# Designs tried in a protein design run: designed miniproteins, single chains, continued (5). Part 95

Each design is a single chain, and the fold is of that chain. pLDDT is the mean over its residues in the fold that is shown.

## One batch from the design tools (miniprotein)

Design m19290
Fold by ESMFold2-Fast:
Structure m19290 (fold): chain A 86 residues (1-86)
Amino acid sequence: SQQRAASLATGEAIRAIGAETQVLLAKKYSKDRKEIEKTVEKAKRDVEDALRAAEEAERTLGVEPEMLELVREAARRALETAEKAL
């Protein structure tokens, strides 16, 4: 259903945005490099999970290309932020 596909894609985009936000907060407020590294590794995992879920939804639920692109764009931003944090 369109509702299910849109809800899933929106949730995965929020997951990726959350990962980016956690990295930015850790970089800004943490003075411990290990804490930042741990946050970066978690963010990379959250982004990988979001991308896999979006690809699975594309195959199984027929997610609108525009919605899928929102997830991919959020994931790209999160990964770039994580790379720049270290």
Scores: mean pLDDT 82

Design m19291
Fold by ESMFold2-Fast:
Structure m19291 (fold): chain A 90 residues (1-90)
Amino acid sequence: GVALEVAQLARKAVEYAEKGDIPKAIELLRQAIDLVEQALKERTSSPYDVELAAAAVSLAARRMKEIHPEAKEEFDELYERAVKISEEAR
């Protein structure tokens, strides 16, 4: 389901952030959020699967902010976007 693919993208995003490649980390996490939004819009995944996917993105964004507090604004934006998706899935 979408949760597995999103979790894999979120994990790769954190790996790139740990290597200092912030632009690639943001790109991958945005791809993950886009997949969750698409699944929600097309209703191709259960609300539970969408919430799990959104949770994976929010956890990755928090971890990336801890590693790179200088990019806090970008990661906070991604976190808020994931929270909004989770609220809309209910």
Scores: mean pLDDT 85

Design m19292
Fold by ESMFold2-Fast:
Structure m19292 (fold): chain A 79 residues (1-79)
Amino acid sequence: MEAELERLLEEFRRLARELMEAYLAGAPEARLQELEARALALAEEAEAIGGEEARRRALEAAAEQARALEAELRARGLL
């Protein structure tokens, strides 16, 4: 379980970073929606195997990436 959960959380963080890079690169909305859907599905899988704590960790990872994206967009004058 733990190794599986850790792998899912790592994949979640990778998808979150990929979404951030897609936003910065001006990717099509369809691509952004695809990445968001994949991240959401992965968070649900984390909750299924690790319960509330796993979901909390996944959401915290997503929040960290979201704040990083917001800061980068502001720095580039895109917000």
Scores: mean pLDDT 73

Design m19293
Fold by ESMFold2-Fast:
Structure m19293 (fold): chain A 59 residues (1-59)
Amino acid sequence: SLDQEIAELDKQIAEVDQRLKEARAAGDTRSEAIYLATRTVLLGGRYYLERLRERRERR
């Protein structure tokens, strides 16, 4: 569950990183800004799930 959700977010982050690289190579500053914002949100979600996992394993 939590491990699967974290793994799915890792896949989504990798996809966004690839799209960000493509946007930068194309000089598409609008897409670059959108992908940077999306990446930040995904990283925040991943951090939140990691904290939830730690709290369930640690009292």
Scores: mean pLDDT 84

Design m19294
Fold by ESMFold2-Fast:
Structure m19294 (fold): chain A 57 residues (1-57)
Amino acid sequence: GSPLASLSLALAEGLVALGRRELEALQADPTTPQEVIDRARARVERAEAELARLRAA
């Protein structure tokens, strides 16, 4: 298989895990602006959508 395809799947899995942890840490900090939390949430949703797409292919 293509090394790029394998790396894309691994990257998507890593981005989901990292994004969820980052979102949790940002939500735990009361000084975090709502805009930053919203961006982190959108990032997680995008990573999850990409992972789902890669797994369906």
Scores: mean pLDDT 82

Design m19295
Fold by ESMFold2-Fast:
Structure m19295 (fold): chain A 107 residues (1-107)
Amino acid sequence: SLRAQADQLIQQLKEITDDIVSLITDPSKRHRVETAYQSIVDEVREALAVGMEELAVQFLQQGIQHFQEMRDAVRAGDWESFDQKLAEIDKRITMLRIRISLEKSKK
């Protein structure tokens, strides 16, 4: 099911998140990554609750790709790309919140 797929993708995203956090010594940068992960999980659970299961799965797949790119930036010591990837993640979270709000407003 799409919900089971979403749960598997959330677990995959958590594993990537933990890997990224393990590579970062700066507590502020670690907190930003953990906050981005939690925001994705929260919004995905909201999307699933309102029946947007396909969108939730697609959003998680895109999130995994962005977190993998962010991990590559961290491994390379490329903190400018790291900041850009976090900004892209924040933008996608905002867009998902808007789409969930629109779905909730449907009569």
Scores: mean pLDDT 89

Design m19296
Fold by ESMFold2-Fast:
Structure m19296 (fold): chain A 84 residues (1-84)
Amino acid sequence: SEKEKRKKNIDILIKTIDKSNPRAQRYIKALEAAKKLIDEGKSEEEIRNYLIENFGLTEKEADILLGKPLTPEDAELWRELFGW
């Protein structure tokens, strides 16, 4: 299902992010919160709003974390946002 695919993608992101970077810890916590909200059956819009409000994410960051297709520009943004 889409729900299961989104949660699996989140788990992969959590595992691949450099946890020593303080900025990356914010994204990890946001991803954990998004995973919980997906389990609670929240809409994509509700989850996006929650991440922006509670983790200081931009609209683009929230869209990427929620499974927007990765383009070359999005890949550059992921490197910039997540740090390695």
Scores: mean pLDDT 73

Design m19297
Fold by ESMFold2-Fast:
Structure m19297 (fold): chain A 74 residues (1-74)
Amino acid sequence: AMSREERVVEHFGRLLEALERKDYEGAIESARELARVLTPEQRAAWIAGLRDLAKEHPEFRELYDELIRILEEA
Protein backbone atom coordinates (compact mmCIF):
# COMPACT_ATOMS: atom_id res chain seq x y z
CA ALA A 1 0.00 0.00 0.00
CA MET A 2 1.13 3.56 -0.74
CA SER A 3 -0.05 5.15 2.53
CA ARG A 4 3.09 4.27 4.52
CA GLU A 5 5.37 5.46 1.69
CA GLU A 6 3.31 8.67 1.46
CA ARG A 7 3.84 9.28 5.20
CA VAL A 8 7.58 8.67 4.87
CA VAL A 9 7.74 11.11 1.93
CA GLU A 10 5.69 13.72 3.85
CA HIS A 11 7.82 13.55 7.02
CA PHE A 12 11.03 13.51 4.95
CA GLY A 13 9.80 16.60 3.08
CA ARG A 14 9.13 18.38 6.37
CA LEU A 15 12.59 17.36 7.58
CA LEU A 16 14.22 18.86 4.47
CA GLU A 17 12.24 22.10 4.87
CA ALA A 18 13.36 22.36 8.51
CA LEU A 19 16.98 21.80 7.46
CA GLU A 20 16.70 24.53 4.80
CA ARG A 21 15.40 26.93 7.47
CA LYS A 22 18.09 25.86 9.98
CA ASP A 23 15.23 24.71 12.24
CA TYR A 24 16.96 21.92 14.14
CA GLU A 25 14.03 21.48 16.56
CA GLY A 26 11.61 20.99 13.66
CA ALA A 27 14.04 18.56 12.02
CA ILE A 28 14.29 16.52 15.25
CA GLU A 29 10.49 16.42 15.64
CA SER A 30 10.08 15.22 12.03
CA ALA A 31 12.74 12.54 12.62
CA ARG A 32 10.96 11.37 15.79
CA GLU A 33 7.72 10.95 13.79
CA LEU A 34 9.65 8.97 11.17
CA ALA A 35 11.11 6.76 13.93
CA ARG A 36 7.57 5.99 15.15
CA VAL A 37 6.57 4.71 11.69
CA LEU A 38 9.64 2.48 11.24
CA THR A 39 10.28 -1.00 12.64
CA PRO A 40 13.70 -1.77 14.21
CA GLU A 41 14.77 -3.47 10.95
CA GLN A 42 13.60 -0.47 8.91
CA ARG A 43 15.43 1.88 11.31
CA ALA A 44 18.68 0.03 10.52
CA ALA A 45 18.08 0.58 6.78
CA TRP A 46 17.28 4.27 7.41
CA ILE A 47 20.44 4.70 9.49
CA ALA A 48 22.43 3.47 6.47
CA GLY A 49 20.55 5.94 4.23
CA LEU A 50 21.15 8.82 6.65
CA ARG A 51 24.89 8.06 6.64
CA ASP A 52 24.85 8.35 2.85
CA LEU A 53 22.88 11.63 3.07
CA ALA A 54 25.47 12.99 5.53
CA LYS A 55 28.14 12.39 2.86
CA GLU A 56 26.04 14.18 0.21
CA HIS A 57 25.08 17.09 2.51
CA PRO A 58 28.13 17.74 4.74
CA GLU A 59 26.66 21.11 5.82
CA PHE A 60 24.04 19.13 7.79
CA ARG A 61 26.34 16.29 8.93
CA GLU A 62 25.99 17.15 12.65
CA LEU A 63 22.20 16.97 12.41
CA TYR A 64 22.27 13.69 10.45
CA ASP A 65 24.63 12.22 13.09
CA GLU A 66 22.11 13.26 15.78
CA LEU A 67 19.23 11.69 13.82
CA ILE A 68 21.22 8.45 13.50
CA ARG A 69 21.82 8.49 17.27
CA ILE A 70 18.08 8.96 17.94
CA LEU A 71 17.20 6.02 15.65
CA GLU A 72 19.90 3.81 17.23
CA GLU A 73 18.55 4.58 20.73
CA ALA A 74 14.92 3.93 19.75
Scores: mean pLDDT 73

Design m19298
Fold by ESMFold2-Fast:
Structure m19298 (fold): chain A 88 residues (1-88)
Amino acid sequence: SVLEELAKELSKLFPTEDVLAALEKLREDYENGKRKLVALDIESIGNVIPNPELRKEFEKIAKEVLDGADFDEGLRRMLDALRKIVTV
């Protein structure tokens, strides 16, 4: 799943307890379909990552998810941002 690929990439690049805890919250809220909480979780992940460009992109994605974007589309955009901004 997109969520599993995102969790794998984030834990590989930023192996911190804060990132792992934020990912666990995202997984729970995603599985329960809680849009407002999913958007907040995406923003929270951005805030615990030591990269201001990723933080801004995740904040933008969180707003799009809050506004009705598909969860998997949002998570795919996070994954793409990680691969293009951090790993390039």
Scores: mean pLDDT 82

Design m19299
Fold by ESMFold2-Fast:
Order: sequence, then structure tokens, then C-alpha cells
Structure m19299 (fold): chain A 70 residues (1-70)
Amino acid sequence: MELEVEVDHSASPEEQLAQSKELLIRAVSNDPRFSPEEVEELTKRLRAAKSGAELLQVLLEAAREREKRL
């Protein structure tokens, strides 16, 4: 499988963050395991993140909420 969307490590930290946000929002939106409500909440949280650490925290929190539903 070819991955066309990748974080460019030669780009500025701000550009890398923007690319990571777009990748994660697209991945969440296209993941059939998430409900439309979960996708909307995650998309809002991801858009509000201002650093890679905040992006990671949003993903970890979403993963924990999901494990509790299983």
C-alpha cells in the first residue's frame, strides 16, 4: 500500500503540526469504527490543538473513552 499523505520533516514545526492535524482529521473521518458524533468531537479537539503534545493527548483521551465502550 502506498501512503501519499505524510508529515514532511523538512517543513517548519507549524507546517508539520498543520499536516498532522489534516492527516488525523481525515483518518478519524474515514474510520468506520467511530460514530458520527465521535468524529465531530475528535475533529473539534484536533483543530483546537496547538502542539504535537496536545494532538497526542487528544488521541490518547479518545482511545481511553473508546476502550471503556468495549
Scores: mean pLDDT 71

Design m19300
Fold by ESMFold2-Fast:
Structure m19300 (fold): chain A 108 residues (1-108)
Amino acid sequence: DREARAREAEARGRESFKNMSPAVLAGAAVGMAEIARAVAKITYKNLKEKNPEETARDLEEMLRIIEELRRQAEEYAKLDPAHADEVLRRAEEALRETRRLLEEVKKL
């Protein structure tokens, strides 16, 4: 029965999320921050000369997303101190690069 299988998959998903380790959650948060940075780089490269004002606004929004993901990674990293420095370093690098791109587009 497809409906029974779907309900079992949803229940397993909820239980897995509840039992997910802080290291996995911190890794997911910083991974998403790195994806947001990659999107910011593509936005800068492709749109900066066509619409610098809109590009700046989009990069500012990406900075907000990365800062929130960094905050989430910090909270999860407190529960796994052995990996905290690496997680925070990666999040800070994503934030720093995106901020640099924003400063560059503001000069256009």
Scores: mean pLDDT 78

Design m19301
Fold by ESMFold2-Fast:
Formats: sequence, C-alpha cells, structure tokens
Structure m19301 (fold): chain A 70 residues (1-70)
Amino acid sequence: PSDEELEERARQIVEATARLSEEQAEALAAQLEAESPYGEEIREAIRLAQEGRLEEAVRLLAEAIRREVA
C-alpha cells in the first residue's frame, strides 16, 4: 500500500463521518472500533472530523493505518 492508498482509505472514513450526523458518526465509530485494529485512532479522528478538521482527521487515520501495515 502506497501513501496515496493509505490517505484514500482514511479519507473514505473521514468523509463518511463528516456526511453523517453526530449520532450516526458515533455508531460508525463503535462499528469501526470493533472491526479495526486502530479503534482509538478512529475515535479521535471521528471527533476531529465532527469538529470540521477533516484534513487532520485524515492524517491521523492514515498514520495509524500506515503504522499497522508497516
């Protein structure tokens, strides 16, 4: 996986969170936390996305995914 692929994957999660309401985002966070090895990072990224800090959320998730893959 390239840096671009990691960023795209993170962007998908952040975009989904930003498109959803807070209640939906919370449900998504719980689901992804259960299915992903980086649950803590996901929850924090979702919080950032809900605050409108999408770029930071994407970077946080991409870094977590990159760390796991590396």
Scores: mean pLDDT 73

Design m19302
Fold by ESMFold2-Fast:
Structure m19302 (fold): chain A 97 residues (1-97)
Amino acid sequence: IEALGEAAVAARLPEAEAAYAAYADDKEKQKAESMRLLRAVWRAFIDGLRAAGREEELRRILEEAEKTNPLMARFLEALLNEDEATVEAILEELAAR
């Protein structure tokens, strides 16, 4: 729990919220900022779990994501494999929603 919370805090959420609010009247900039934050938060989360030696929890998260949101499972798998091209493709798909 603490390691996951620290990973989330590493994304500098309060500053990110302020930046997001600054683009409240610009939908495209707001979406771009949201996608950037999504990537940063999940990358910090994955790095935190790896640093803590909790790979088993990471595997469990992937299994649950596959059941509820296959697109999110693909995104997490791409982050794990450092497949930048796939990460970008998925973020573009999410931004188009």
Scores: mean pLDDT 67

Design m19303
Fold by ESMFold2-Fast:
Structure m19303 (fold): chain A 115 residues (1-115)
Amino acid sequence: KVEEALRELARRLGLEHEPYLTLIYSDKALPSDEEEAALRARAVEKMQEVLKNMTPEQKEAILEGVRALLEAIEHAGDPERFREYLKRAVELFKKAGLAVEGPDGSVAIALPLPP
């Protein structure tokens, strides 16, 4: 179920050959290129740690987060709805323990993509 949702996400974003997706969210400006690279690396490490000992609650939060992200993509033409679904996805990934925060309050998340 989670794997199927992640596979659909990879297809929608054209990332079918990538091992993972990284997302950075901020209510203000995005971090610098150097800070962004560091945040993405930390998000990948956090993702790998969560995947080793994932609880049923984390798995459910990831599934709901991926579904919210797919909904955001579906509504990309509506900036307000896109923003609402994206924010929902970020909160669900925070609940799953996947989120890492930058000094500016930006949030980075990494998701595994099926091979």
Scores: mean pLDDT 79

Design m19304
Fold by ESMFold2-Fast:
Structure m19304 (fold): chain A 74 residues (1-74)
Amino acid sequence: MSLEEKLEKMLENMRKFLEYAASTLSPEAVRNIARYLREEMEEWMEEQKLSEELRKKVEERVDEIMAETEKLAA
């Protein structure tokens, strides 16, 4: 798999997991999980040595996923 394909798969998996968590867990638990997943994504980006441009695009996608999760958890 290309780096871009891995990235899209990771982002889609994060979105699906947080959506599932929001349907099952308290809003506080969902926020804690979202924070943990963001930290894991940041570590992954460091390991892959992503360019600043690509990292910014990933951060924008993560922010979008987090915003959707907050809407579902509220």
Scores: mean pLDDT 77

Design m19305
Fold by ESMFold2-Fast:
Structure m19305 (fold): chain A 66 residues (1-66)
Amino acid sequence: SMDDMRQQADRQSQTIRQNSSINISQNPQNSRYVQSQMYRHIGGLYSQVDQDVGDRYRQVGDQIRS
């Protein structure tokens, strides 16, 4: 169901955020790059459930890098 897909995206998003936080703590010089990649990746996950939400996350990632 869409609710199951949303819950899966939420869990994967949480894991991505946690891994990104660890990466930033180890290499703070790369924080902007890691945050940009995190938002783009999360955007890709949510695009399978809600394209508008996915696009908004990707847009944030692009703005952080540019």
Scores: mean pLDDT 84

Design m19306
Fold by ESMFold2-Fast:
Structure m19306 (fold): chain A 90 residues (1-90)
Amino acid sequence: DRVEENRKRNEELADQAREEAAKILGLSPEEVERLERIREDILNQKISPDELPESTRERLLQYGRVYQKLYRERLDEYIDEEERRRAELA
């Protein structure tokens, strides 16, 4: 199933972007896990961002910003490669 394979590839790209963002920001695996947990709690409305310490909020924003940039770059490269591959077969 091509949809399933694309979903799996997308998850791989997301994981790679997270690891790269953590390395760029000097975050330990434990710190990444903590930030991801806080992000999940915010998305599920278990906590409000304004309840977080300023330092934690700033770190979350930095991590999210770097992650989104890296993820988008990887996704765009993958899409371009797939489009090029299909054009060659047409």
Scores: mean pLDDT 78

Design m19307
Fold by ESMFold2-Fast:
Parts: C-alpha cells; structure tokens; sequence
Structure m19307 (fold): chain A 107 residues (1-107)
C-alpha cells in the first residue's frame, strides 16, 4: 500500500505548503511543493527505493523544522511506513531517527 502512503504524504506536504503561503514564506512553500511532487512520483513508481526513503526523511526533517509536533508525528509515521515496504533493513534506524525528532519537540 505504498501508493496510499505516498498520497497521504502528498496531502500533508500540500497542507504545509498552504500554511506557509498564508504566512508569506514563499521559499518554504516552494520546498513543500517540491516534496509534494516527489510523493506523486513515488505513487507513480518513478522513484527508486533509495529515493523514496530520502523523500520520506526530507518530509520528517521539514515537518520538524516547522515546530509542529503533530505534523512531525504524521510525517514520521508515513516515513516509517514507506521504509517498512521499500527498505525494511533500515527500519530500526529510521524509527530511531523519528523518535529522536519527536523527543526534541517534547517541550
């Protein structure tokens, strides 16, 4: 169900893009628009497994940089879901990465 995870990632990136557009942050909006396009490429089968993992990691990192714990958690769950399908040997590493970022936002 990689396509479903990719669609959810695209929706999250579009939502964050709209939020930053409303703030007048065109540079951050453009980065979220780019990631949304990358998730569309995952859904269409156009990215390698390594590229799919890299897109998931970029999504979590950008959500973390937003300071939104809920968005970071959603991004982390989507990244872990993608990694579980395309690179299960890296799952423990990416679960640890996601937990580290979520712990850093626990203020």
Amino acid sequence: ELAKLAEQGMELMMKLSDMYKSKGDEETQALYDLLSSDFKNIANGNLSPQQQVEVGAAMVTMAFDSGDRAATREAAELMIGIVRIVAPDLLDKFEAYAQELLDALNR
Scores: mean pLDDT 81

Design m19308
Fold by ESMFold2-Fast:
Structure m19308 (fold): chain A 85 residues (1-85)
Amino acid sequence: DKVKKAIDLINKLKEEISKKKEVSKEDFILKLEILIDALKSLDVPKEIIELVEELKKKIESLEEDYISKDEIISMLNKLIEEIKK
């Protein structure tokens, strides 16, 4: 199940973020780029990849240099909910 693989990768990213004290905007963008590449290599549906790319664009438009872990985890949880629809 390619959808399950996508959700698993996002949950793994959530775990990595939860172990950090602070996350920079640039670091989160890099992690989203790595996630997009992994999803493409696993032949995950284009619609799922587009959801992650949209999140990346939203993050790139933020004025803040750092994002709270709670906000990142919330965004990743919302992404999982959109994928499950």
Scores: mean pLDDT 84

Design m19309
Fold by ESMFold2-Fast:
Structure m19309 (fold): chain A 63 residues (1-63)
Amino acid sequence: REEIERLLDEVNKGEYLTPEQAREVAEKLGLNGDAVVELLRIASGGAETFSKEEVIEALEELR
């Protein structure tokens, strides 16, 4: 969790991330960025941006 939070803060210090920022963090963790973004879109009901907590949960699920 701390590793994910650190990477999120390096990409965006705001509350919400774009799909591109979420993909970047996923790729830094060795995950498929497209799969993470698809999971986030499904979980959020098609939102254009994702909260840091939503991104953390998706990254933890796919680890």
Scores: mean pLDDT 75

Design m19310
Fold by ESMFold2-Fast:
Parts: sequence; C-alpha cells; structure tokens
Structure m19310 (fold): chain A 91 residues (1-91)
Amino acid sequence: SPARDVTVPITIKLDPSKVKPGDKVTVEVEFRRDGELLARFTFKDVIVNDDNTVTVEVPLGGLPPGTYEVHARVYNEKGELLAEKTLTVEV
C-alpha cells in the first residue's frame, strides 16, 4: 500500500491492578529517527479492552520510508503513567 494508507496497530498491556476493562486512558505515541522527533500522536479516551490491553491504530501517511523508533506511553485520567513500550517500525 502507499505510505499515506499505512496504519500501524500498537497494542500495550496494562497492569490489571492499576486499570480495569472499560476505563479511559490517554495513549501518546512518538516516532523518532536518528534521535529526531518526527511525529507525535495523542489518542484520548481510549477504552481499555477486556484483556487489559489498549490498541491504537497510528496513521503513518506523510512519513518517508525508513526505520523508526517508536515510544508509546499510556496515562490514566489523572495523568499518571501506567505503561511504556518501545518498538521499531519499518514504514
């Protein structure tokens, strides 16, 4: 598919002692290449799934082809950090 039509699903597992299914969280996803921040996406009011995960679909349209370091962070409604995930994505 053309780069503008590419979406990347990012799934983050949350601690069941800190959240429950149906809770609302904020997910922030940052894309970096060679240490430079190229894109930041913020997903508000993301519903925690029944398995205590959250999934966001990140639109990568407009990013040049290449390998990106991705940092995803999940915050509760109070702004407290619940989870972090670092991964590598090829676009």
Scores: mean pLDDT 82

Design m19311
Fold by ESMFold2-Fast:
Structure m19311 (fold): chain A 90 residues (1-90)
Amino acid sequence: MSPAEQLLDLLDRVIALARAAGADDVAALAAENKALLEELKKKGIKISPKVAAQLRALLDRAMLATARGDFEAARAALEEARALIEEIAK
């Protein structure tokens, strides 16, 4: 899979875990990150390997936090990921 496809797969996992946990705010924030990444992919904007690795680390952190019921940590990781995706879009 491309780096973008790997990140989208991670976001789908976060959304599924958050919905299963009833954390609708975490699920919504993960869905916003997914929509932003899909727009970058649609526009043909390439994500550098360094930035892809940073996003993957943030999304792995969000996934683990959501699985543990640490929704504050999950939101913090997703907000940091969103800021990084928005920086790529400039």
Scores: mean pLDDT 84

Design m19312
Fold by ESMFold2-Fast:
Structure m19312 (fold): chain A 68 residues (1-68)
Amino acid sequence: SDAQRQQLITQLVQTLLDAGVPRERAAEIADLVAAGDFAAAEQRLRELERQTGQDLSQALQLLRQMQQ
């Protein structure tokens, strides 16, 4: 489960970078997920979508997968 979570975090970071999210922002979100703060991670993703107009649906889907 921990190994699977780390793989999903790696996929999340790559998905965010591919969507044009700056590396520092992607790292902040990854740190929240690693800490188990999924609520803060989702809030941060939603805020980025609203502020930038970027489609982060794939990142949100990965976050939901990690919560299961």
Scores: mean pLDDT 82

Design m19313
Fold by ESMFold2-Fast:
Order: structure tokens, then C-alpha cells, then sequence
Structure m19313 (fold): chain A 115 residues (1-115)
């Protein structure tokens, strides 16, 4: 139905990338790379890959497509039923609604620990 907002951490990552896209390149015209821990550095290989990606006419569409595909796979009922609850708790987005693979509905999560 209505689109759920992105998790705060995912939105903050997007905002961080957008805020840095206009930063000046240093020496060999390499862009600044921001890591998950918030540290900043130049990485020759990653910077060159980002430069090449930016030259593609459909770069934004390709990246968006990959993100949507990964989310779709991770939120599919078949994939979710195969994942441990520990892994599910680490997903950086709201999973799709559960569809039980069994004939009966799953018991409440708070009373049945995973095995």
C-alpha cells in the first residue's frame, strides 16, 4: 500500500553521499570516499570505479535497480523463511509481509524461540 519510509540509517547514508558529491577532488582528480564508520579517505580503485560509473548514461537507474533487486530478494517469503531470526534482525529495511510456507500460520514470534 503506502510506501514505508527508509530506515533512518539507510536515509542517513543517502544524505551523506549526496552531501559529498560536490566536494573537490584531490590530486589525481580522485573523489573522496565515505566509509560506513563515517571515516573519509581516497581509494584509488573505488574512486576510479565511481568515476567510470558516473560516465554511464543510466548509472542512477542501474544502481537503483540493483538496490531494488537486493531488497526484493531479501524480502521474498521464500528467502525470509530460509534466514535465521538473527539475520532478519540485521536487515536495514522493513521486510515484506510474511507468507507462511507451511499450511498453518506461524505461532507468535514472542512465544516461540527460533531453533
Amino acid sequence: MPSEPLPKEEQETIDRVLSRKTEEVNEAHLPLVVLDDGSERYDDVTALLLIELSKLPNASDIVEGLVLMIRGVLTSPNVLSALSPEVLARLPFTPARWVPSEEAPLPPLDVVPPK
Scores: mean pLDDT 48

Design m19314
Fold by ESMFold2-Fast:
Structure m19314 (fold): chain A 58 residues (1-58)
Amino acid sequence: MEEAEKLFEKGREAIEQGDIEKGREYFTLSAQKYVDAGDTAKAREVLQEGRELVEKAK
């Protein structure tokens, strides 16, 4: 899913820029796109990886 991947990349960029809140929003949007596509396992992976990136940036 190209849209979900792009949202995840935007989340990573937001974290790199120090915008933790925006990073979380993008990771959530990415996961929602995977759920909408019926890939709940990928949605869980995206949320897990996003949490780790957020925690590392704090």
Scores: mean pLDDT 81

Design m19315
Fold by ESMFold2-Fast:
Structure m19315 (fold): chain A 95 residues (1-95)
Amino acid sequence: SERDRVLQEMDEFGEDLRRRFNFSDFQLKVATGLYLLFSTDPEALERFLEVLRESEREGLSGDEVLFRLLELAKELYPHLSEQLDKVEEIVKSKS
């Protein structure tokens, strides 16, 4: 079904992120949430994927990648900056 296909694609994406960036289950939930946010706009999604490619090239992992994605999210969605700041504080508290 379409639902099963989407769930499988999300599971495969999550496993790819876990391998590339050594994400914990919590970090993966944050990254997946950001992916869904950026997926609402093709240009925003491409910038999200560019940050992932740059982070991998620089050898970044875990929270360092999440902080770059959160910074990009605050740039593109300034109306969500307070909510994104709260997410960043939770990420820092889990480190």
Scores: mean pLDDT 83

Design m19316
Fold by ESMFold2-Fast:
Structure m19316 (fold): chain A 91 residues (1-91)
Amino acid sequence: IEELIRKAEELAEQGTVEALRKAVELLKKAVKEVFKMKDDEEAYRYAKRILDVSSKVSQKARELGDLELEIDASVVHVAASSIIASLKSKK
């Protein structure tokens, strides 16, 4: 999962439509991996990073005028936010 998020961060920095699409695919995989985690503290840290990267991708997609990519990134953002809220509810 660390490598998956790191690659997504690198692709988000490139800021091209192709790179941002690849970043979203990696973030979707990262969300699935977080759901498999048993350590809530580790899951929280990774979910927070997914949230931050998806926000960056969404902003860059908006600047490029790619509405579908912006929506896809926003879906990942909502998923990560929901995970964070769920983890906080446990404690």
Scores: mean pLDDT 78

Design m19317
Fold by ESMFold2-Fast:
Structure m19317 (fold): chain A 75 residues (1-75)
Amino acid sequence: SPIEEVKKRIDALKEQLKANEDTIPVKELIFLMFHILSAESEVYLAEKTGNKSLLDAAKKTVEEIEERLKEILKR
């Protein structure tokens, strides 16, 4: 399902953060962790309410986190 796909992407981001914890600056880690929490909250509400706009918002948040993490890891 689309919700399950977004959840898997969030889990993958969490694993990437753990794997790169020593190389990511603490300030960036805190920022990414808060945005992951936001994405998880959006997915949770989308699943509970069936609101597709919340699922679309969660996908966008995940995409933004993925791009930010790629940029950080290139430094």
Scores: mean pLDDT 85

Design m19318
Fold by ESMFold2-Fast:
Structure m19318 (fold): chain A 93 residues (1-93)
Amino acid sequence: LFEEGVRLLNEGKYEKAAELLSKAIEKLRKEDQNSPELAKTLGALSLAYAKLGKYEQAERLSVEALRIASKNGDEDVREEVLRLVSEADTIIS
């Protein structure tokens, strides 16, 4: 679901991306509240919300994504989360 959500983001289909990523997050939270996959998916949803003008929601998801990635992400996960969050932050700022 994360890869499909990112594909929709790249295609400019932000509402569909947000819907898919939100469903993925709900499933991931039930399996492991601190997984690297959850961190990446939160980062992608943050970017989708930033693109949709939902800045407050985007900012909160970015903070959560970074927190999880810092605890449980390897270098690749941390880099991907930082990339997504940084892109969201440039839209919000």
Scores: mean pLDDT 83

Design m19319
Fold by ESMFold2-Fast:
Structure m19319 (fold): chain A 94 residues (1-94)
Amino acid sequence: MKLVFAASKTLPDGSRLTVVAEVEGDNATLYIDASGGVTVEQVKELAETVLKGVKAKNLTIYIDKRLDSEEVKKALKEIAEKHGMKATIEVVER
């Protein structure tokens, strides 16, 4: 059974942060997209909200190039580990 969890947040500057999770068996994929500048804290809060519903062993995270920072990657790996998942992070241009 394939499950989809999604959350979006409109930021004070009008930018949109979107997190979509797709779960299939022991594997989950997380897509994080931002239309503008976002803080690590905003990414953490929205990702944690989505990942509360996700039960998987392996998590592949695709992040927007604008989110390509060691701090964001570290935060996402820590959230995945907290929820019992092994995370792999890939940066995509979108």
Scores: mean pLDDT 80

Design m19320
Fold by ESMFold2-Fast:
Structure m19320 (fold): chain A 99 residues (1-99)
Amino acid sequence: DAVVKEVEKLFEEVLKEMEKLGKSQETLDQVRALRAAFVDRLRQLGAVELLEAKIEVDENGTVTLTLEVLTAAGQRTRFTLTIKADGTIEVEVEGGPPG
């Protein structure tokens, strides 16, 4: 799955940026777990295209990963992962399949 492979690569880039910033092993392990959960979610959604992918590192040492995917059902799902300087992790998901 090309979309899953690209997303896994983006998470590896996020992990490298986190390591450069000296994030704790615990925070790195949390992001690895989130990668696994998100990959499973993409498979459930039937993601067919990666519409947007962005990694940002700010001056405060916050790392942000933004992804937007198109599903087989024509839905757009936006995923934002924020790892703050203190190791706080925030996840936001917008869109997705109808309930």
Scores: mean pLDDT 80

Design m19321
Fold by ESMFold2-Fast:
Structure m19321 (fold): chain A 100 residues (1-100)
Amino acid sequence: LTPEQARALRLLSEAAGVLEEMAEKYRDKNPEAVELFNKALELLVQAANAIRDGDYDRAIELLNKAIEYVRKAAELSGDKETAEKAIRLLNEAIEAVRKM
């Protein structure tokens, strides 16, 4: 991996940790929000694979879609502050990928 790929992947890993924590927190409280957090997590796995494969346009597309799912999940769960942390990490990952 290049240093820039490694940076983007670290940001995705940090965002995934936040989303996994949110999914666990809301598991019994808001199943619809949990489903959306899990869809975002699945897209982060796909984006990480796209970054490793050098398909940066696809990675950005997948990350933008993940952000949309996180925003919807935040609205359903009411936990906008924690979701905004994940969204900031994902936007930083997109910027890192754009510089490749």
Scores: mean pLDDT 89

Design m19322
Fold by ESMFold2-Fast:
Structure m19322 (fold): chain A 99 residues (1-99)
Amino acid sequence: SMAKEQQRKENQKRTELEIFIMEVGFRVASEPDEEKQKEIEAEGKKELDALIKKLGLDAASVKEFRAQFDAAIAAGRRLNEMFSMPVEERKKRIEELKA
């Protein structure tokens, strides 16, 4: 049916955007330099806006995906902070595990 084909196309658009947002979040999580993290976020926002325009999303979906992008960036930064420990703090934690 036409309704099923429309749903499939909308699901494909959603999946493409979700994968993109997840990839940008992981790039932020993997980048130890805070200024480079800001560059990844700025470039990601430009690419997100280009994808949204290309895919022809409605205003509600645009708002949703922009919120998901902001959440993914924030999550990436939190993950980066948690795992970007100084070498001395990492050594101390290893010694605590041996005791």
Scores: mean pLDDT 80

Design m19323
Fold by ESMFold2-Fast:
Structure m19323 (fold): chain A 66 residues (1-66)
Amino acid sequence: TQEHSLINQSARQAIDLAEQGDMDGARQVADDTGRRLVDELGVSPERAAAVRDALLQNADIAAEEA
């Protein structure tokens, strides 16, 4: 699915950036993904916000474990 493909690509990018110490980049990827879910894929704002928050949480965990 296009939604799952976007989320998986964004999750990988955010984690890779966080592991490199680029937390600003990871947050930007999460924010951009949330916006694209709404604007390009018609995902509800509530669901897009939940995905954004999950991406940020996973990036924070990846940064702490690196």
Scores: mean pLDDT 84

